# Designs tried in a protein design run: designed miniproteins, single chains, continued (3). Part 76

Each design is a single chain, and the fold is of that chain. pLDDT is the mean over its residues in the fold that is shown.

## One batch from the design tools (miniprotein)

Design m10797
Fold by ESMFold2-Fast:
Structure m10797 (fold): chain A 55 residues (1-55)
Amino acid sequence: SEEVLEQVVEAIKNALKAGVDEETIRKALRRYLVEKHGLSEEEADRLVDEAFEKV
């Protein structure tokens, strides 16, 4: 959903500001989306890719 995408964009911005590398952020968000939102790894990766485009 759009709300989930907005939350992921905010999480990316905050993590980058804190000096976390992109690969670590991508792995953490993939795990979160799969575990908490029931997305497949492929769906999670697509949403994370879209969110990084908006950062």
Scores: mean pLDDT 86

Design m10798
Fold by ESMFold2-Fast:
Structure m10798 (fold): chain A 81 residues (1-81)
Amino acid sequence: SKEDIERVIQLLEEGRYDEALEVMEKLAKKYDPSKAKSPWEIRKGRPYQLALDYVRRAAQGDEEAKKKAIEILKNILEKNK
């Protein structure tokens, strides 16, 4: 949901990486490519999978990965307005 995406952004900005990762893993699981029924669903899920990878890297101290995760998540919110 939009609220879950906004929560991940907020948690990342606050440096709460473990909590951000838990919420992001739940979001990415809903958009698992292996469960997609069409190429459109796979493409819709790609930003979530990419954001999950960057959140994992941010949790390991990658500041650039943190910026990339926030950018991807904000773009998802803008496209779903």
Scores: mean pLDDT 80

Design m10799
Fold by ESMFold2-Fast:
Parts: C-alpha cells; sequence; structure tokens
Structure m10799 (fold): chain A 110 residues (1-110)
C-alpha cells in the first residue's frame, strides 16, 4: 500500500517536472499564451497549483514567471529525491513543508 502510494507520487512529480520544463521552454521562446495556459491547467489538474495561483501566474511578467518555474523545477527534483530516499518522512510533511524543505535542500547541494 505505501509502496504503491510512493510510486504513484513519484509518477505525479515526474509529470509535474515535465510540465515545468515545458513551461520554462515556452516562456523562453515567447510561445502563445494559450500554450502556457494549457500547461498551467495541467498543473492545476495534478493538484500542484490552485486555480487562483494559475490566474496570479498569468498576470506576472515573463521574467518573473521564468524565475518562479525555474525555482519550482529545482524544488520538484528535490521532492522526487526526498520521496525516493525517505517516503515516510515525505508523506509526514504538508505540501507547503515539502516545498520549503525541497528549496532548502536544493540550496544546500549547490
Amino acid sequence: NMEELKEKEIERLKRILEIEEKLIEAIKNKSDKEEIKKLLDELVKLGHITPEQKENLLKMDDETQLKFFENHRIATKQQIKMLETDFEFFFSLSPEERLYLSLGLAASES
């Protein structure tokens, strides 16, 4: 049961990472706003961001959006690593705590 939950969460985070990488490329390439909206809708569907956060992100300038997604890409990679290393600890944390800790771990490894 816990191993199945771990595998499903790793797959979810890997999908989030793919979308974050696509968002970074789309923003860098000044792609159509509808493409960016579709990628953000996928993140909402995966429970990674709220509909309110999506609307706020769409109001940001390209540079601010890019920095946001670059930081979140690093955090997502660290969350995958945490989950692979100690899934019981990972699932003991709130989503906010996971984000905060994953950003701190990324900084420590740099």
Scores: mean pLDDT 82

Design m10800
Fold by ESMFold2-Fast:
Structure m10800 (fold): chain A 62 residues (1-62)
Amino acid sequence: EKEELLKKLQEYIAEAAELLNAGDLIGAARQLELAAEYAEKLGSEDGAKQAREAAAKLKAQA
């Protein structure tokens, strides 16, 4: 279960990077919000906070 959550977290981060490279700031922000949710499930408050802050910055730039 923890391995599956970590895999999903990494997949959302990778997808956010691809969307950011494509210029989809809103899509990238959405993937980072999903990554933050999985970071919380893994017990990473700092990771969730960083992902949410990154998502907020991308939304502000869009």
Scores: mean pLDDT 83

Design m10801
Fold by ESMFold2-Fast:
Structure m10801 (fold): chain A 58 residues (1-58)
Amino acid sequence: SMEEKIEEAKKIVLDAGGNEVQAEMAVRDGIEYAREQGKDPGEVALELAKKAAETLKK
């Protein structure tokens, strides 16, 4: 479900060393972008979370 994907996206950011604010921002930005593009918000949130995690995991 979308909720499960959103929770997974938050965990990805937190596991990479991000804080709660960064996790919430990644999800919010993903949902906004998905809405603009007509895509699944949970899927896009996961994609953006993974990109954010790569930036954090230097």
Scores: mean pLDDT 79

Design m10802
Fold by ESMFold2-Fast:
Structure m10802 (fold): chain A 87 residues (1-87)
Amino acid sequence: SEAEKKFGEGLKAYKNGDYEKAAEYFEEAIKLSGGKDARSWYLLGESLYKLGDYEKAKKYYQKAADVAAEQGDEALARRARELAEKV
């Protein structure tokens, strides 16, 4: 899907240390998925954390945890919740 393509582009940018571009791609993936891509919410939080935007990182980690829990991804939900508590 287009959402999966944007997620893949975001992941490539993230791995290359291009956190601003990564955040933009993950935001596009979230929009295309109607907010239902927990992985993109999580990596958007990670990207903002790398950029020093801790308040936004915390909010997006919380969102990732909520979306992951709703979808039954308890491992991602726990990881995202843990990171939200630490930032």
Scores: mean pLDDT 91

Design m10803
Fold by ESMFold2-Fast:
Structure m10803 (fold): chain A 60 residues (1-60)
Amino acid sequence: MEEEERERRIKESLEFARELGREFMERVNERLREQGVPEEELERWEAGDDAASAAIIRRK
């Protein structure tokens, strides 16, 4: 059924977007490491810690 095809397509697109988001975050983390951001701050930011995000932003 076309509806089933749409649902599958949407799910695949969402999973693809999640994969791209993961790759994007890894690239950002690598760039931040090159700029000297401490690994501990990167780990907290990767985990979604708002305080770590603020610390990284202040660093620039």
Scores: mean pLDDT 64

Design m10804
Fold by ESMFold2-Fast:
Structure m10804 (fold): chain A 102 residues (1-102)
Amino acid sequence: SKADFLLFQGQLLYKMGKYDEAIKYYEEAIKLDPENARAYLNLGQAYLKKGDFEKAVEYYEKAIEIILKNHEKFPRAYQNLAIAYRKLGDEEKAKEYEEKAK
């Protein structure tokens, strides 16, 4: 789909370290498919790399919300959310999500 193509292009830009450009592609993918949990995970990861830990948490939580709504388990999403919370100084939430990732 067009959303999958945009997500793939964003991933290539992310691997090149072009995080701002990758974010624009992920945002466009979300406009086409607002329930695309992978696009939200990729947004969270890009913001984490930019040092914007508050936005990383926001997008990882949105991804987990969508994943849980679809009855899926995705340990990597919980692991990434734990890292983001630890970077924000929220050690209790970091530990909670590390346990959920097991």
Scores: mean pLDDT 86

Design m10805
Fold by ESMFold2-Fast:
Structure m10805 (fold): chain A 84 residues (1-84)
Amino acid sequence: GKLAKEVEEEVEEAMLLITGAATARGLGVITPDSELRIEVGEDGKTATVTADGVTATATGAKNAFEAIREAVEKVAAQQGLPVD
């Protein structure tokens, strides 16, 4: 089996992706039939989000959750949705 530390890291990654998907759906960036891809950088401060062919990257965030949020907001802005 995997080491406990590796399992904890995988759970944290899964929680980041779930939170990102929920945020994207809440902002109207995606629908149930949309494709969504979220990638977190090794620095834990960078995230790249792609929704239905629209891609945005956030860098220099405080943490991975904030990076994902900023990237989702950038995708929303590119889709013409109001963001702040």
Scores: mean pLDDT 76

Design m10806
Fold by ESMFold2-Fast:
Structure m10806 (fold): chain A 79 residues (1-79)
Amino acid sequence: PSVEELIEKAVEIARELAEERGLSEELKELVVEYARFPFPILIREKAEELGLSEEEVEEAQRIAAEADIRAEEELKAKA
C-alpha cells in the first residue's frame, strides 16, 4: 500500500472511532487532523483554534494512534 492509501484509511477509521465514541465535532476534527498530519506543533495550533483542553488533545492522539494501527492491519489483510 502507498503512504497516501495508509493515511486515507487511517483518517476513515479515525472518523469511525470518533463517531462511535460520541465525541464533539471539535474533537472529531482534531482526531482526523492527527490521523492525517501527526505533527505536534500543527496539532497544538488546531487544538487552540478549536478551544480544546490538553486532556482532549491527548484523547485525540490516542484515537488517531489506534486508527493508524487498524489501518495498517486492514491494508495488510487486503493483500
Scores: mean pLDDT 78

Design m10807
Fold by ESMFold2-Fast:
Structure m10807 (fold): chain A 78 residues (1-78)
Amino acid sequence: ASMLAEKARELMKEGMKLAQQGKYEEAIKLFQEAYKLAEESGDKELAAEALGGLSMVLKKAGKFEEAKKYLEKAVELA
């Protein structure tokens, strides 16, 4: 559980750096993986953070409708 949460946090950190570089598709994949690991760990707050990051990157990529769905899910988990 804790090891999954630690890996999820590292993936979110790497995803944020990729997003800052404009590598949105790569960042999206890392946030999706982080969300799955957070979900498997049972850490709802971490899962919400991963979905929030995913939503932000999707907005930067112009995928507004998909970003909205993940943001709504993140709010439900928080």
Scores: mean pLDDT 85

Design m10808
Fold by ESMFold2-Fast:
Structure m10808 (fold): chain A 94 residues (1-94)
Amino acid sequence: MENLEYAKEAVEKLGRDVQALLAERGYRATVSASVEEKDGYIIGKLELDVEAPGSAAARGRLTLEFRIPKDASKEEIDAKVEELREQLRAGLAA
């Protein structure tokens, strides 16, 4: 129970941080964060709709996901959240 709530808070915070970072870089982004429990796993998901600065005709959609056992520690959940953050950072640098 506590781990699921912790994961929800962590993923929601990551979503807010990502939205703020994209806005600072001139992107217009909608970020949706979700966390569910399935088959003894916590599944965290971020869905991003991103518009490039200016009148970009094309929008990019990116989905980032992690899966971790529901009995994982808070440190393990934090590590998965940081993996998603690094994946996004790498994608934006390309």
Scores: mean pLDDT 76

Design m10809
Fold by ESMFold2-Fast:
Structure m10809 (fold): chain A 130 residues (1-130)
Amino acid sequence: SKEEAWEALEELKKNPNLPAEEAKEKLMIVLTSSYVPVSEKQEFIKEYASLSEENKKILAEVLKELIEYVEKNLTDDGFITLEDGTTILAYPYIRGVLLPLYDEVKDLLDEEVQQRLERLLAEAKQKNKV
């Protein structure tokens, strides 16, 4: 819900030292929500990563789950359906959310994860030809 997404974001901002599993769950809610603007997601990713190396590790795990989510849900016409049921173009979502995550945590990622993200970005770009 809209309330759940904004409450998750506020809790992450208020308690930056949440246990890793709780933080990861709240990050997934925020980053897969249509109710949180892309600009707010991008700003929060940067701020959250800047607080600790542990936060960067949590973001790296979140990025892996989001890559898997997009891979499994990417349609032939280049759309994904978010957890709230909203259907969006995959290419703008990858650029707006997954690439900012990657920029903050790339030093913590295996080459396989980087290659998966690059392949996914290229595929979504090709499908979102406008």
Scores: mean pLDDT 86

Design m10810
Fold by ESMFold2-Fast:
Structure m10810 (fold): chain A 88 residues (1-88)
Amino acid sequence: KAAELTGEGREYYRQKNYELALKKYEEALKLDPNNYAAWYEMGDVLAEQGKFEEAKEYYDKAIEAAKKIDEEMAKILEKEKEEKLKKL
């Protein structure tokens, strides 16, 4: 169910409907605060809006959430964050 909401958020993000994308990711996170994909993709939406400081904060939240579930995924997200920040 949280995965379904994350998928809907991703669909809105693809449509560049950032407001609805963020709303769906927030709903996913209310159901599962450890949903690192939702945290990370909210960071991507914020970066697309030019909110780079907030994007970095959300990437950090994604990494912390991932560390609770999958340490290897947390390392992947750390590398992805570094690459994302180089492009900002």
Scores: mean pLDDT 82

Design m10811
Fold by ESMFold2-Fast:
Order: structure tokens, then C-alpha cells, then sequence
Structure m10811 (fold): chain A 119 residues (1-119)
């Protein structure tokens, strides 16, 4: 039924955000090196990766699964962290604007403690 479809979607979103976290680290490193060599602002490349992570976290939050939303927000945060190391501070702002903050705030409003992510 609908509940099973929602749970599957939330699980997929969380898994994709985790995979994005692993991929974002490598991509962010390459982006920073290329941007440095070309004189570009690497924050742009980091912002794109943060945006994708935020959308996935927002989708998990919208599913009404606070645990999935929290895990997705943490994975998105890791991706944003890797992007920020390579792309600069703008990557964090882009991630917050893209919905990771919304999913995380939703989980906290529901009573989730950031220290108890796996409860």
C-alpha cells in the first residue's frame, strides 16, 4: 500500500544522500583543484552537491519518517562538509537553503535529539 511506497521512497532518499556523501568528497576535491587552477570560485561546484543533498533530505522529511529524515540530513551535512572543504563556506549556505535545514528542523520539532540519530 501507500505506507510501503512512502517507506521505500524515504529509504531510497537516505541511501542516495549517503552515496552522494561519498561521491561529493571526491567530486569536491576535483572541483577545488580545477577551480584553483582556473582561478574560479570552487564554492559554485560545492553548492551544486549541497543542493542535491538538501533535496534528498527534504524528500525524506516530507515522507513523515523522522528517523529517515534525520539520517538523510546527517548524510547531506557530510556531503556539504566535504563540499565546503573544497568549495568554501557558500556550500553550507546552499545546503541549508536547499532543504536539509527544513528536514532537520522538522525532525527536531518532532522531538528528535541530534545526539540520538539511531534511536
Amino acid sequence: GAAAAVAAAAGRAGEEVRKEGLYAGGAAGKGAAAAGAGGEDPAGAGGELGQAGGEAAGAAGASGDAAAAYEAALAGGRAAGASAEAGGAAAYAATAASGIGAAFSGALAGGADPAVAVS
Scores: mean pLDDT 46

Design m10812
Fold by ESMFold2-Fast:
Structure m10812 (fold): chain A 66 residues (1-66)
Amino acid sequence: AMEQQIADGIAYAAVTEGIKVSEEKDGKYYVKVNDPRTGKTYTFEFDKEKIDAGEKPEVKVTVEDN
């Protein structure tokens, strides 16, 4: 789906350009993106160890309505 494509792009950017994190907890980076058009909030969870090693992390995507 579109969310998975966005998550993949963010994971790539996190590895190559660094990640602009919303929160860092328990060895994970979190990026929150609010979509004002749909009112949804997307939370992307990355493994900090993978990002710091320059490897593409697995991305967990959580979608919240309002």
Scores: mean pLDDT 66

Design m10813
Fold by ESMFold2-Fast:
Structure m10813 (fold): chain A 65 residues (1-65)
Amino acid sequence: SAEAGRKLAELYAKMKKEGKSFEEIVEEVVKLAEELGLSQEDIDAIRAAKTEEELERILTRLAVA
């Protein structure tokens, strides 16, 4: 849902501001996505992201769906 996507984007922004590594951000975003009941396809897409730019695109898509 768009609400779930917004929560994931908010977590990403918070962790990035706190200086967390990309690997730490992906791990925590995946955990929250699982808690929020995202589809396996969306969770797999988050895990597959290799750059901050890729992750931001995925989270933006989820936040406007």
Scores: mean pLDDT 84

Design m10814
Fold by ESMFold2-Fast:
Structure m10814 (fold): chain A 84 residues (1-84)
Amino acid sequence: LKEEIEKLEEEIKKLEEELKELKKELEELKKEVEELEKNLSKENILLLIGKKIRIVGLEFEIELREKKIKELKEKLEKLKKELE
């Protein structure tokens, strides 16, 4: 039980670190999209589409990781209650 708690805490920490990196990438891409939208050329339109697709992908990856972190935290709370 204690070893399972330690493993869950480590997995949660790793996922939270990955989530921070994904959120930084998302913020940077959103800023790049805003700059491209201010000066639209034919070339910039293709870049804009590509960046918007990547934003959707990152938002999906963030949502999946947030869901997994929540599930792991719920498991961690149950295991901690079993130790009481």
Scores: mean pLDDT 83

Design m10815
Fold by ESMFold2-Fast:
Structure m10815 (fold): chain A 65 residues (1-65)
Amino acid sequence: STREAAMDILAVAIGFEYGVSVEVRRKGDVFEVTVKGDDEAAARAAGEAIRAEAERLGLEVRVHL
């Protein structure tokens, strides 16, 4: 779907930008996003970027660090 494609693109872009691993799983109308990286500050910043961009795109996300 368009929503899943948008979320996949966002995950790849943020993972690359922040040097973190981003895993996405869809649960109904919510995307469960898990962010992992060796730098906790980068992982936190990536999580915030995902939340902000998802809000801009009208996507509901739940971010786990």
Scores: mean pLDDT 85

Design m10816
Fold by ESMFold2-Fast:
Structure m10816 (fold): chain A 91 residues (1-91)
Amino acid sequence: SLDETLELIGLVLRAIGYIYEAELTGSVEALKRALEEAKRLVEYAKAHPDDEFAKKMAERVLERVIEVAKKLGDKELLKEAEKLLEEVKSL
């Protein structure tokens, strides 16, 4: 539906925005916000198991969060993002 499409796009765009903020500013708080949006995207993908695009977007967003977490040295955010990525890949 249109509402579902808008929800998915909104989650992706917010996650990407926070990822960019974290990359440009080194903000761990921005990375935490990105991970929270990524968690919502993972839950969306779980609720829509036939939506290949949603699963792929969740995977790509989490890969970006992992990259930034490694750059910032935040081991807890890294572990959480890696766990979520494994969950999405199992869908």
Scores: mean pLDDT 87

Design m10817
Fold by ESMFold2-Fast:
Structure m10817 (fold): chain A 58 residues (1-58)
Amino acid sequence: VERREEEALARSGRGLLEDPEATKEAIERNVEVDKASEEERKKMESVVQNLVEVARRA
C-alpha cells in the first residue's frame, strides 16, 4: 500500500459521494474528445485526397 493511496481513495470516494453525475459527465467528455480526434483526421484526409485529385486533373 502506498502512502498517497489514502488521498487517491478520498478523492474517488468524495466524487462518488458528492457528485456521481459529475463522474458520468467526465467520462462522457473523454469519449467526446476521442471522437473529435478521429473526425478531425478524417476531414484532413479528405482534404488531401481532394487536392491530389485536383492536381491530377490540372
Scores: mean pLDDT 61

Design m10818
Fold by ESMFold2-Fast:
Structure m10818 (fold): chain A 62 residues (1-62)
Amino acid sequence: SAEAAAMAAAGAAGGGAGGATSSWDLYKHRQLTEEGARAGAAAGRAGGDAATVASKANDGSA
């Protein structure tokens, strides 16, 4: 459904593209990768939660 796709997109946007792995430095790669992955995962979870709230609001519009 469109709602499921929106939730998946929100989670992916928060956890994927914003992840520090693409911005890692050779020296900091190890530490940045772990921190970035955790931050990205946390952001993805927060994004998914926001999408869930938005989906519930959209249900009232339908």
Scores: mean pLDDT 52

Design m10819
Fold by ESMFold2-Fast:
Structure m10819 (fold): chain A 56 residues (1-56)
Amino acid sequence: SREERLREMTEAALELLAEDPSLTPEQVAEELRKRFPEASDEEIEEAVRRAVLERP
């Protein structure tokens, strides 16, 4: 589902930020587009937003 894919993208974004905390939201979005080429820009932006807010 859309929500399942959004969770997967958020987890991937959190993983990226854990590996490199200096990544900007735009750089995280670019990496998500590479990993999830089927995802819409809105879904990518939402996943990045969730990851930034939930960042440890």
Scores: mean pLDDT 79

Design m10820
Fold by ESMFold2-Fast:
Structure m10820 (fold): chain A 78 residues (1-78)
Amino acid sequence: MLELEMEAGVYEIAAAVHKVIGDKAEEKGDLESAAEHYKKAAEYYEKAAEYYEKAGDEEQAEIYRKKAEELREKAEEL
């Protein structure tokens, strides 16, 4: 289970980094860059959710799937 938890953690960090880059791009008015980074963050949150589900942590899996959905919707609105 440790390897699945570590994989989930790596994807969580990757998602958070891309979300921060997307937020900064949006602040600068670079909406295309912001959308691309929000899409990447959503992809990484989906990966984190997948690994949490494999680890048996369905609560964490649902949380990160919801974060991914919210970021995809935000990217589409830009």
Scores: mean pLDDT 84

Design m10821
Fold by ESMFold2-Fast:
Structure m10821 (fold): chain A 92 residues (1-92)
Amino acid sequence: SKELVEELAGILQELARQGAKVEVEQEGTTLYIRISGLSTLQQVALALQLIGLGLDGIDVKVRIEGDTVYAEISGLSEEEAEELKRRVNEAA
């Protein structure tokens, strides 16, 4: 939904503004997101937020490895995925 795209874009844009490195790759309707430079608290908060989005009808897989959060997001339309990638890249 547009609201899920806006919420996720806002979360990722805020992390980028705080100095995190946010990388988004798109493959059809699937987004691969890599976020590095996060504190432990930011990693936990992000993981919980992403899990919450999964309850709202998107498919979310989150992996934390060292200082980096990896997320795989599916269940968006291709247009929603492209918009999210564009918005995040413009803020990075």
Scores: mean pLDDT 80

Design m10822
Fold by ESMFold2-Fast:
Structure m10822 (fold): chain A 89 residues (1-89)
Amino acid sequence: MEEEERQKLLKEAKEYVEKGMYLAGTVDGVSPETVAGYFEKAAKLAEKAGDLEGARYAREAAKAALKGDTQGFLRYGEEALESLEKALE
């Protein structure tokens, strides 16, 4: 994979994690399925970019969101962001 393509996937994954966390923390009435959907998109992009740890944390955030575990999805979302930022250099 070209380095430019890898970095684009990682940046898109980061944007989806940030959007999921923003919607869950700031907007009333957002469905758990919508929040989980953003984390699942982030996980797929991270996996394609080779950040398997970021993908794992994003999937855990999606599961936590579906269960209404606010502390869990925030923690796993932050861990996913840290992994993605490290992968971006």
Scores: mean pLDDT 81

Design m10823
Fold by ESMFold2-Fast:
Structure m10823 (fold): chain A 63 residues (1-63)
Amino acid sequence: MEEAREALLRLIDNHILDPEKREKYKKAVDEAAKNGDVEALGRVATEILNDIKKNRKKIIEKS
């Protein structure tokens, strides 16, 4: 859990440039990790990765 939390927080800091979005994601990650909610943490991770993919890597699907 701690390692996953740290990895997600680092991902947010490096790839999410919008300060409001950054704060929202960090709060969600911290809350899920604090509660041991692996499903919530996974959902937040998926949202972060999808946001990064849309804004930085690719808008259209298929790598």
Scores: mean pLDDT 73

Design m10824
Fold by ESMFold2-Fast:
Structure m10824 (fold): chain A 68 residues (1-68)
Amino acid sequence: QVASDEAKDTLIADIKAGKIKSVDELKKYEIFVKEGGGIENTKTKIAEALGVSVKDLIGKVHFRTYGG
């Protein structure tokens, strides 16, 4: 849904602004991505914004997928 895109944008903006200082704070966020590829792209953007590797996000961000 549209609200999920806003949540993702807000999360990335907060990280870039330094308001989110640790990967543990990412547990507050649920991000909806399309099944089949959106998760990887979203992880990369979050990891780059936070200055960590994509592997550091495993189990730290709650990703929800929806079909097709």
Scores: mean pLDDT 67

Design m10826
Fold by ESMFold2-Fast:
Structure m10826 (fold): chain A 81 residues (1-81)
Amino acid sequence: SGLDTGDPLVEQVAKVLEELGIKVTSARVEGDTIVIEGTYKGLIDPQYVEETLLKEVDGIESVRVEIDPENKTIRVTVKKK
């Protein structure tokens, strides 16, 4: 596993992102905030990613998804409850 945070919430978020076709490249925890970066193929709807994470993962207060369509990169910022 490329995720060495020891946080079960990070692992659950990464699992959902991988199920959506996103390859997780990095994850870090900054207090109550988790930042996950990844790459994707084709087209990703950032709002659909946000809605899916809020639905499928317990312990999330809020989520923000930012994409770079030219480089096919994604940044997911999760605030813990």
Scores: mean pLDDT 83

Design m10827
Fold by ESMFold2-Fast:
Structure m10827 (fold): chain A 55 residues (1-55)
Amino acid sequence: SMEDQLRQQAIDRAMQEANEVIKKGEEEGLSQDEIDLQIQEVADRVREELERQLA
């Protein structure tokens, strides 16, 4: 279904952005807690975007 496609795209985007956050954070010397917070922010944003697309 279209909803399943949008959910899969959201998962793929979240994973890609999370990997970028991890790489950037490690390069900048961020703590694991700071990296985890940024990953959570990515997940929250992607979820909100998905919810808007499904509305």
Scores: mean pLDDT 84

Design m10828
Fold by ESMFold2-Fast:
Structure m10828 (fold): chain A 64 residues (1-64)
Amino acid sequence: MAAADELHAEAQAEFEAIRAEALGLSVEEVRARLAEEEARADTATARLRAAAYRQALAEKEAAA
């Protein structure tokens, strides 16, 4: 699964990097970044980033 492993690893690394960054931000800033990415949801990259911010926001709200 060389090609599938490579694509999956790259996408997952980017998702985790964005999620980790978002967990270090305030809830309000994560919401602002999520709204920005949702406005740009015409690309796979914007959808991936929106998903990462959405997950980080849910985790931060659950932890509060």
Scores: mean pLDDT 75

Design m10829
Fold by ESMFold2-Fast:
Structure m10829 (fold): chain A 69 residues (1-69)
Amino acid sequence: LDEKIEEAKKKAEEARKAGNEELAKAYDALADAYEALKRAIEEGASVEVIIGEELRVIGEEIQIELLEK
Protein backbone atom coordinates (compact mmCIF):
# COMPACT_ATOMS: atom_id res chain seq x y z
CA LEU A 1 0.00 0.00 0.00
CA ASP A 2 2.87 2.43 0.83
CA GLU A 3 4.27 1.77 -2.65
CA LYS A 4 0.91 2.63 -4.22
CA ILE A 5 0.76 5.89 -2.25
CA GLU A 6 4.29 6.83 -3.35
CA GLU A 7 3.58 5.88 -6.99
CA ALA A 8 0.40 7.99 -7.04
CA LYS A 9 2.29 10.99 -5.58
CA LYS A 10 5.05 10.54 -8.17
CA LYS A 11 2.48 10.37 -10.99
CA ALA A 12 0.82 13.54 -9.67
CA GLU A 13 4.18 15.36 -9.75
CA GLU A 14 4.92 14.07 -13.28
CA ALA A 15 1.49 15.20 -14.51
CA ARG A 16 1.95 18.63 -12.88
CA LYS A 17 5.41 19.00 -14.47
CA ALA A 18 3.85 18.14 -17.85
CA GLY A 19 1.26 20.91 -17.32
CA ASN A 20 -1.68 18.53 -16.84
CA GLU A 21 -3.18 19.95 -13.64
CA GLU A 22 -6.42 17.92 -13.99
CA LEU A 23 -4.49 14.64 -14.06
CA ALA A 24 -2.19 15.84 -11.24
CA LYS A 25 -5.22 16.55 -9.02
CA ALA A 26 -6.68 13.13 -9.84
CA TYR A 27 -3.45 11.40 -8.77
CA ASP A 28 -3.31 13.55 -5.61
CA ALA A 29 -6.87 12.38 -4.83
CA LEU A 30 -5.83 8.75 -5.47
CA ALA A 31 -2.87 9.15 -3.06
CA ASP A 32 -5.21 10.62 -0.43
CA ALA A 33 -7.62 7.69 -0.92
CA TYR A 34 -4.79 5.17 -0.44
CA GLU A 35 -3.63 7.03 2.70
CA ALA A 36 -7.18 6.97 4.11
CA LEU A 37 -7.48 3.24 3.36
CA LYS A 38 -4.10 2.55 5.03
CA ARG A 39 -5.17 4.52 8.11
CA ALA A 40 -8.50 2.68 8.36
CA ILE A 41 -6.74 -0.71 8.18
CA GLU A 42 -3.99 0.24 10.68
CA GLU A 43 -6.50 1.71 13.18
CA GLY A 44 -8.70 -1.40 12.99
CA ALA A 45 -11.72 0.37 11.52
CA SER A 46 -14.93 -1.57 10.87
CA VAL A 47 -15.29 -3.69 7.73
CA GLU A 48 -17.91 -1.19 6.47
CA VAL A 49 -15.43 1.71 6.74
CA ILE A 50 -12.64 -0.27 5.05
CA ILE A 51 -14.97 -1.24 2.17
CA GLY A 52 -15.96 2.42 1.81
CA GLU A 53 -12.32 3.48 1.53
CA GLU A 54 -11.61 0.70 -1.02
CA LEU A 55 -14.56 1.91 -3.12
CA ARG A 56 -13.11 5.44 -2.95
CA VAL A 57 -9.81 4.12 -4.34
CA ILE A 58 -11.66 2.35 -7.19
CA GLY A 59 -13.57 5.56 -7.97
CA GLU A 60 -10.35 7.58 -8.18
CA GLU A 61 -8.73 4.92 -10.42
CA ILE A 62 -11.71 5.11 -12.80
CA GLN A 63 -11.49 8.93 -12.89
CA ILE A 64 -7.79 8.73 -13.81
CA GLU A 65 -8.54 6.25 -16.63
CA LEU A 66 -11.16 8.67 -18.01
CA LEU A 67 -8.64 11.55 -17.91
CA GLU A 68 -6.07 9.63 -20.02
CA LYS A 69 -6.08 11.55 -23.31
Scores: mean pLDDT 80

Design m10830
Fold by ESMFold2-Fast:
Structure m10830 (fold): chain A 62 residues (1-62)
Amino acid sequence: MAKEAVDKAIEAKKAGDRETARNYLLEAVQKANELMAQGKEDEAREYLRRGAVEVLGAPELP
């Protein structure tokens, strides 16, 4: 699930393993893309936004 991949990416980032964090983030993107195909755009965008803020340290993106 996209949520699971994002959560693991955040955990890896906090552990200092940026390579693993990026790998899980890419998995989350793939899963979010599937959610969008199913018409669940809000869920997909929420997971991607969370990943950007928590994993990449970006300012909150709309």
Scores: mean pLDDT 70

Design m10831
Fold by ESMFold2-Fast:
Structure m10831 (fold): chain A 64 residues (1-64)
Amino acid sequence: ELIDEAIRLAKEGRVVEAFELLVKAAKELGLTEDEVVEAFREIKKENPELSLEEALIVLAEKLK
């Protein structure tokens, strides 16, 4: 639910809200905010061509 909502927000260009919702979803899975931030940075490092919105969708799919 939270992950699917985050993907929807990212597709709408609502990057900050999407990221906040992914952090909330990750915490429910036992992950820390720092781990989410590091995962996002690694996605951007490996895929520099992706927009912030696209990178957030990739992060969300990894959390499913």
Scores: mean pLDDT 82

Design m10832
Fold by ESMFold2-Fast:
Structure m10832 (fold): chain A 82 residues (1-82)
Amino acid sequence: SEVEKIAKEIVEDLKKFFENVSKRLSPEAQKKVDEIYEKFKKEVEDILKNISDPQEALEKIREAYKKAVNEIFDIYIEEVEK
């Protein structure tokens, strides 16, 4: 479905973006970012598996995305601030 294609692109784009930025982070911070990404990926897969309504699926993916981005930004703020 188009929703599955969009979701896959979002997951792949997020991974590439954070892999590039996380090269500047400590190994411990990189591990935390990787854990947040894997959790987000699993949440997206679960949403696509369990929610048949495209609009509901996209809204849940949006919620998961916002949560993941906020958690990753918290890590970046901690690492770039002395």
Scores: mean pLDDT 80

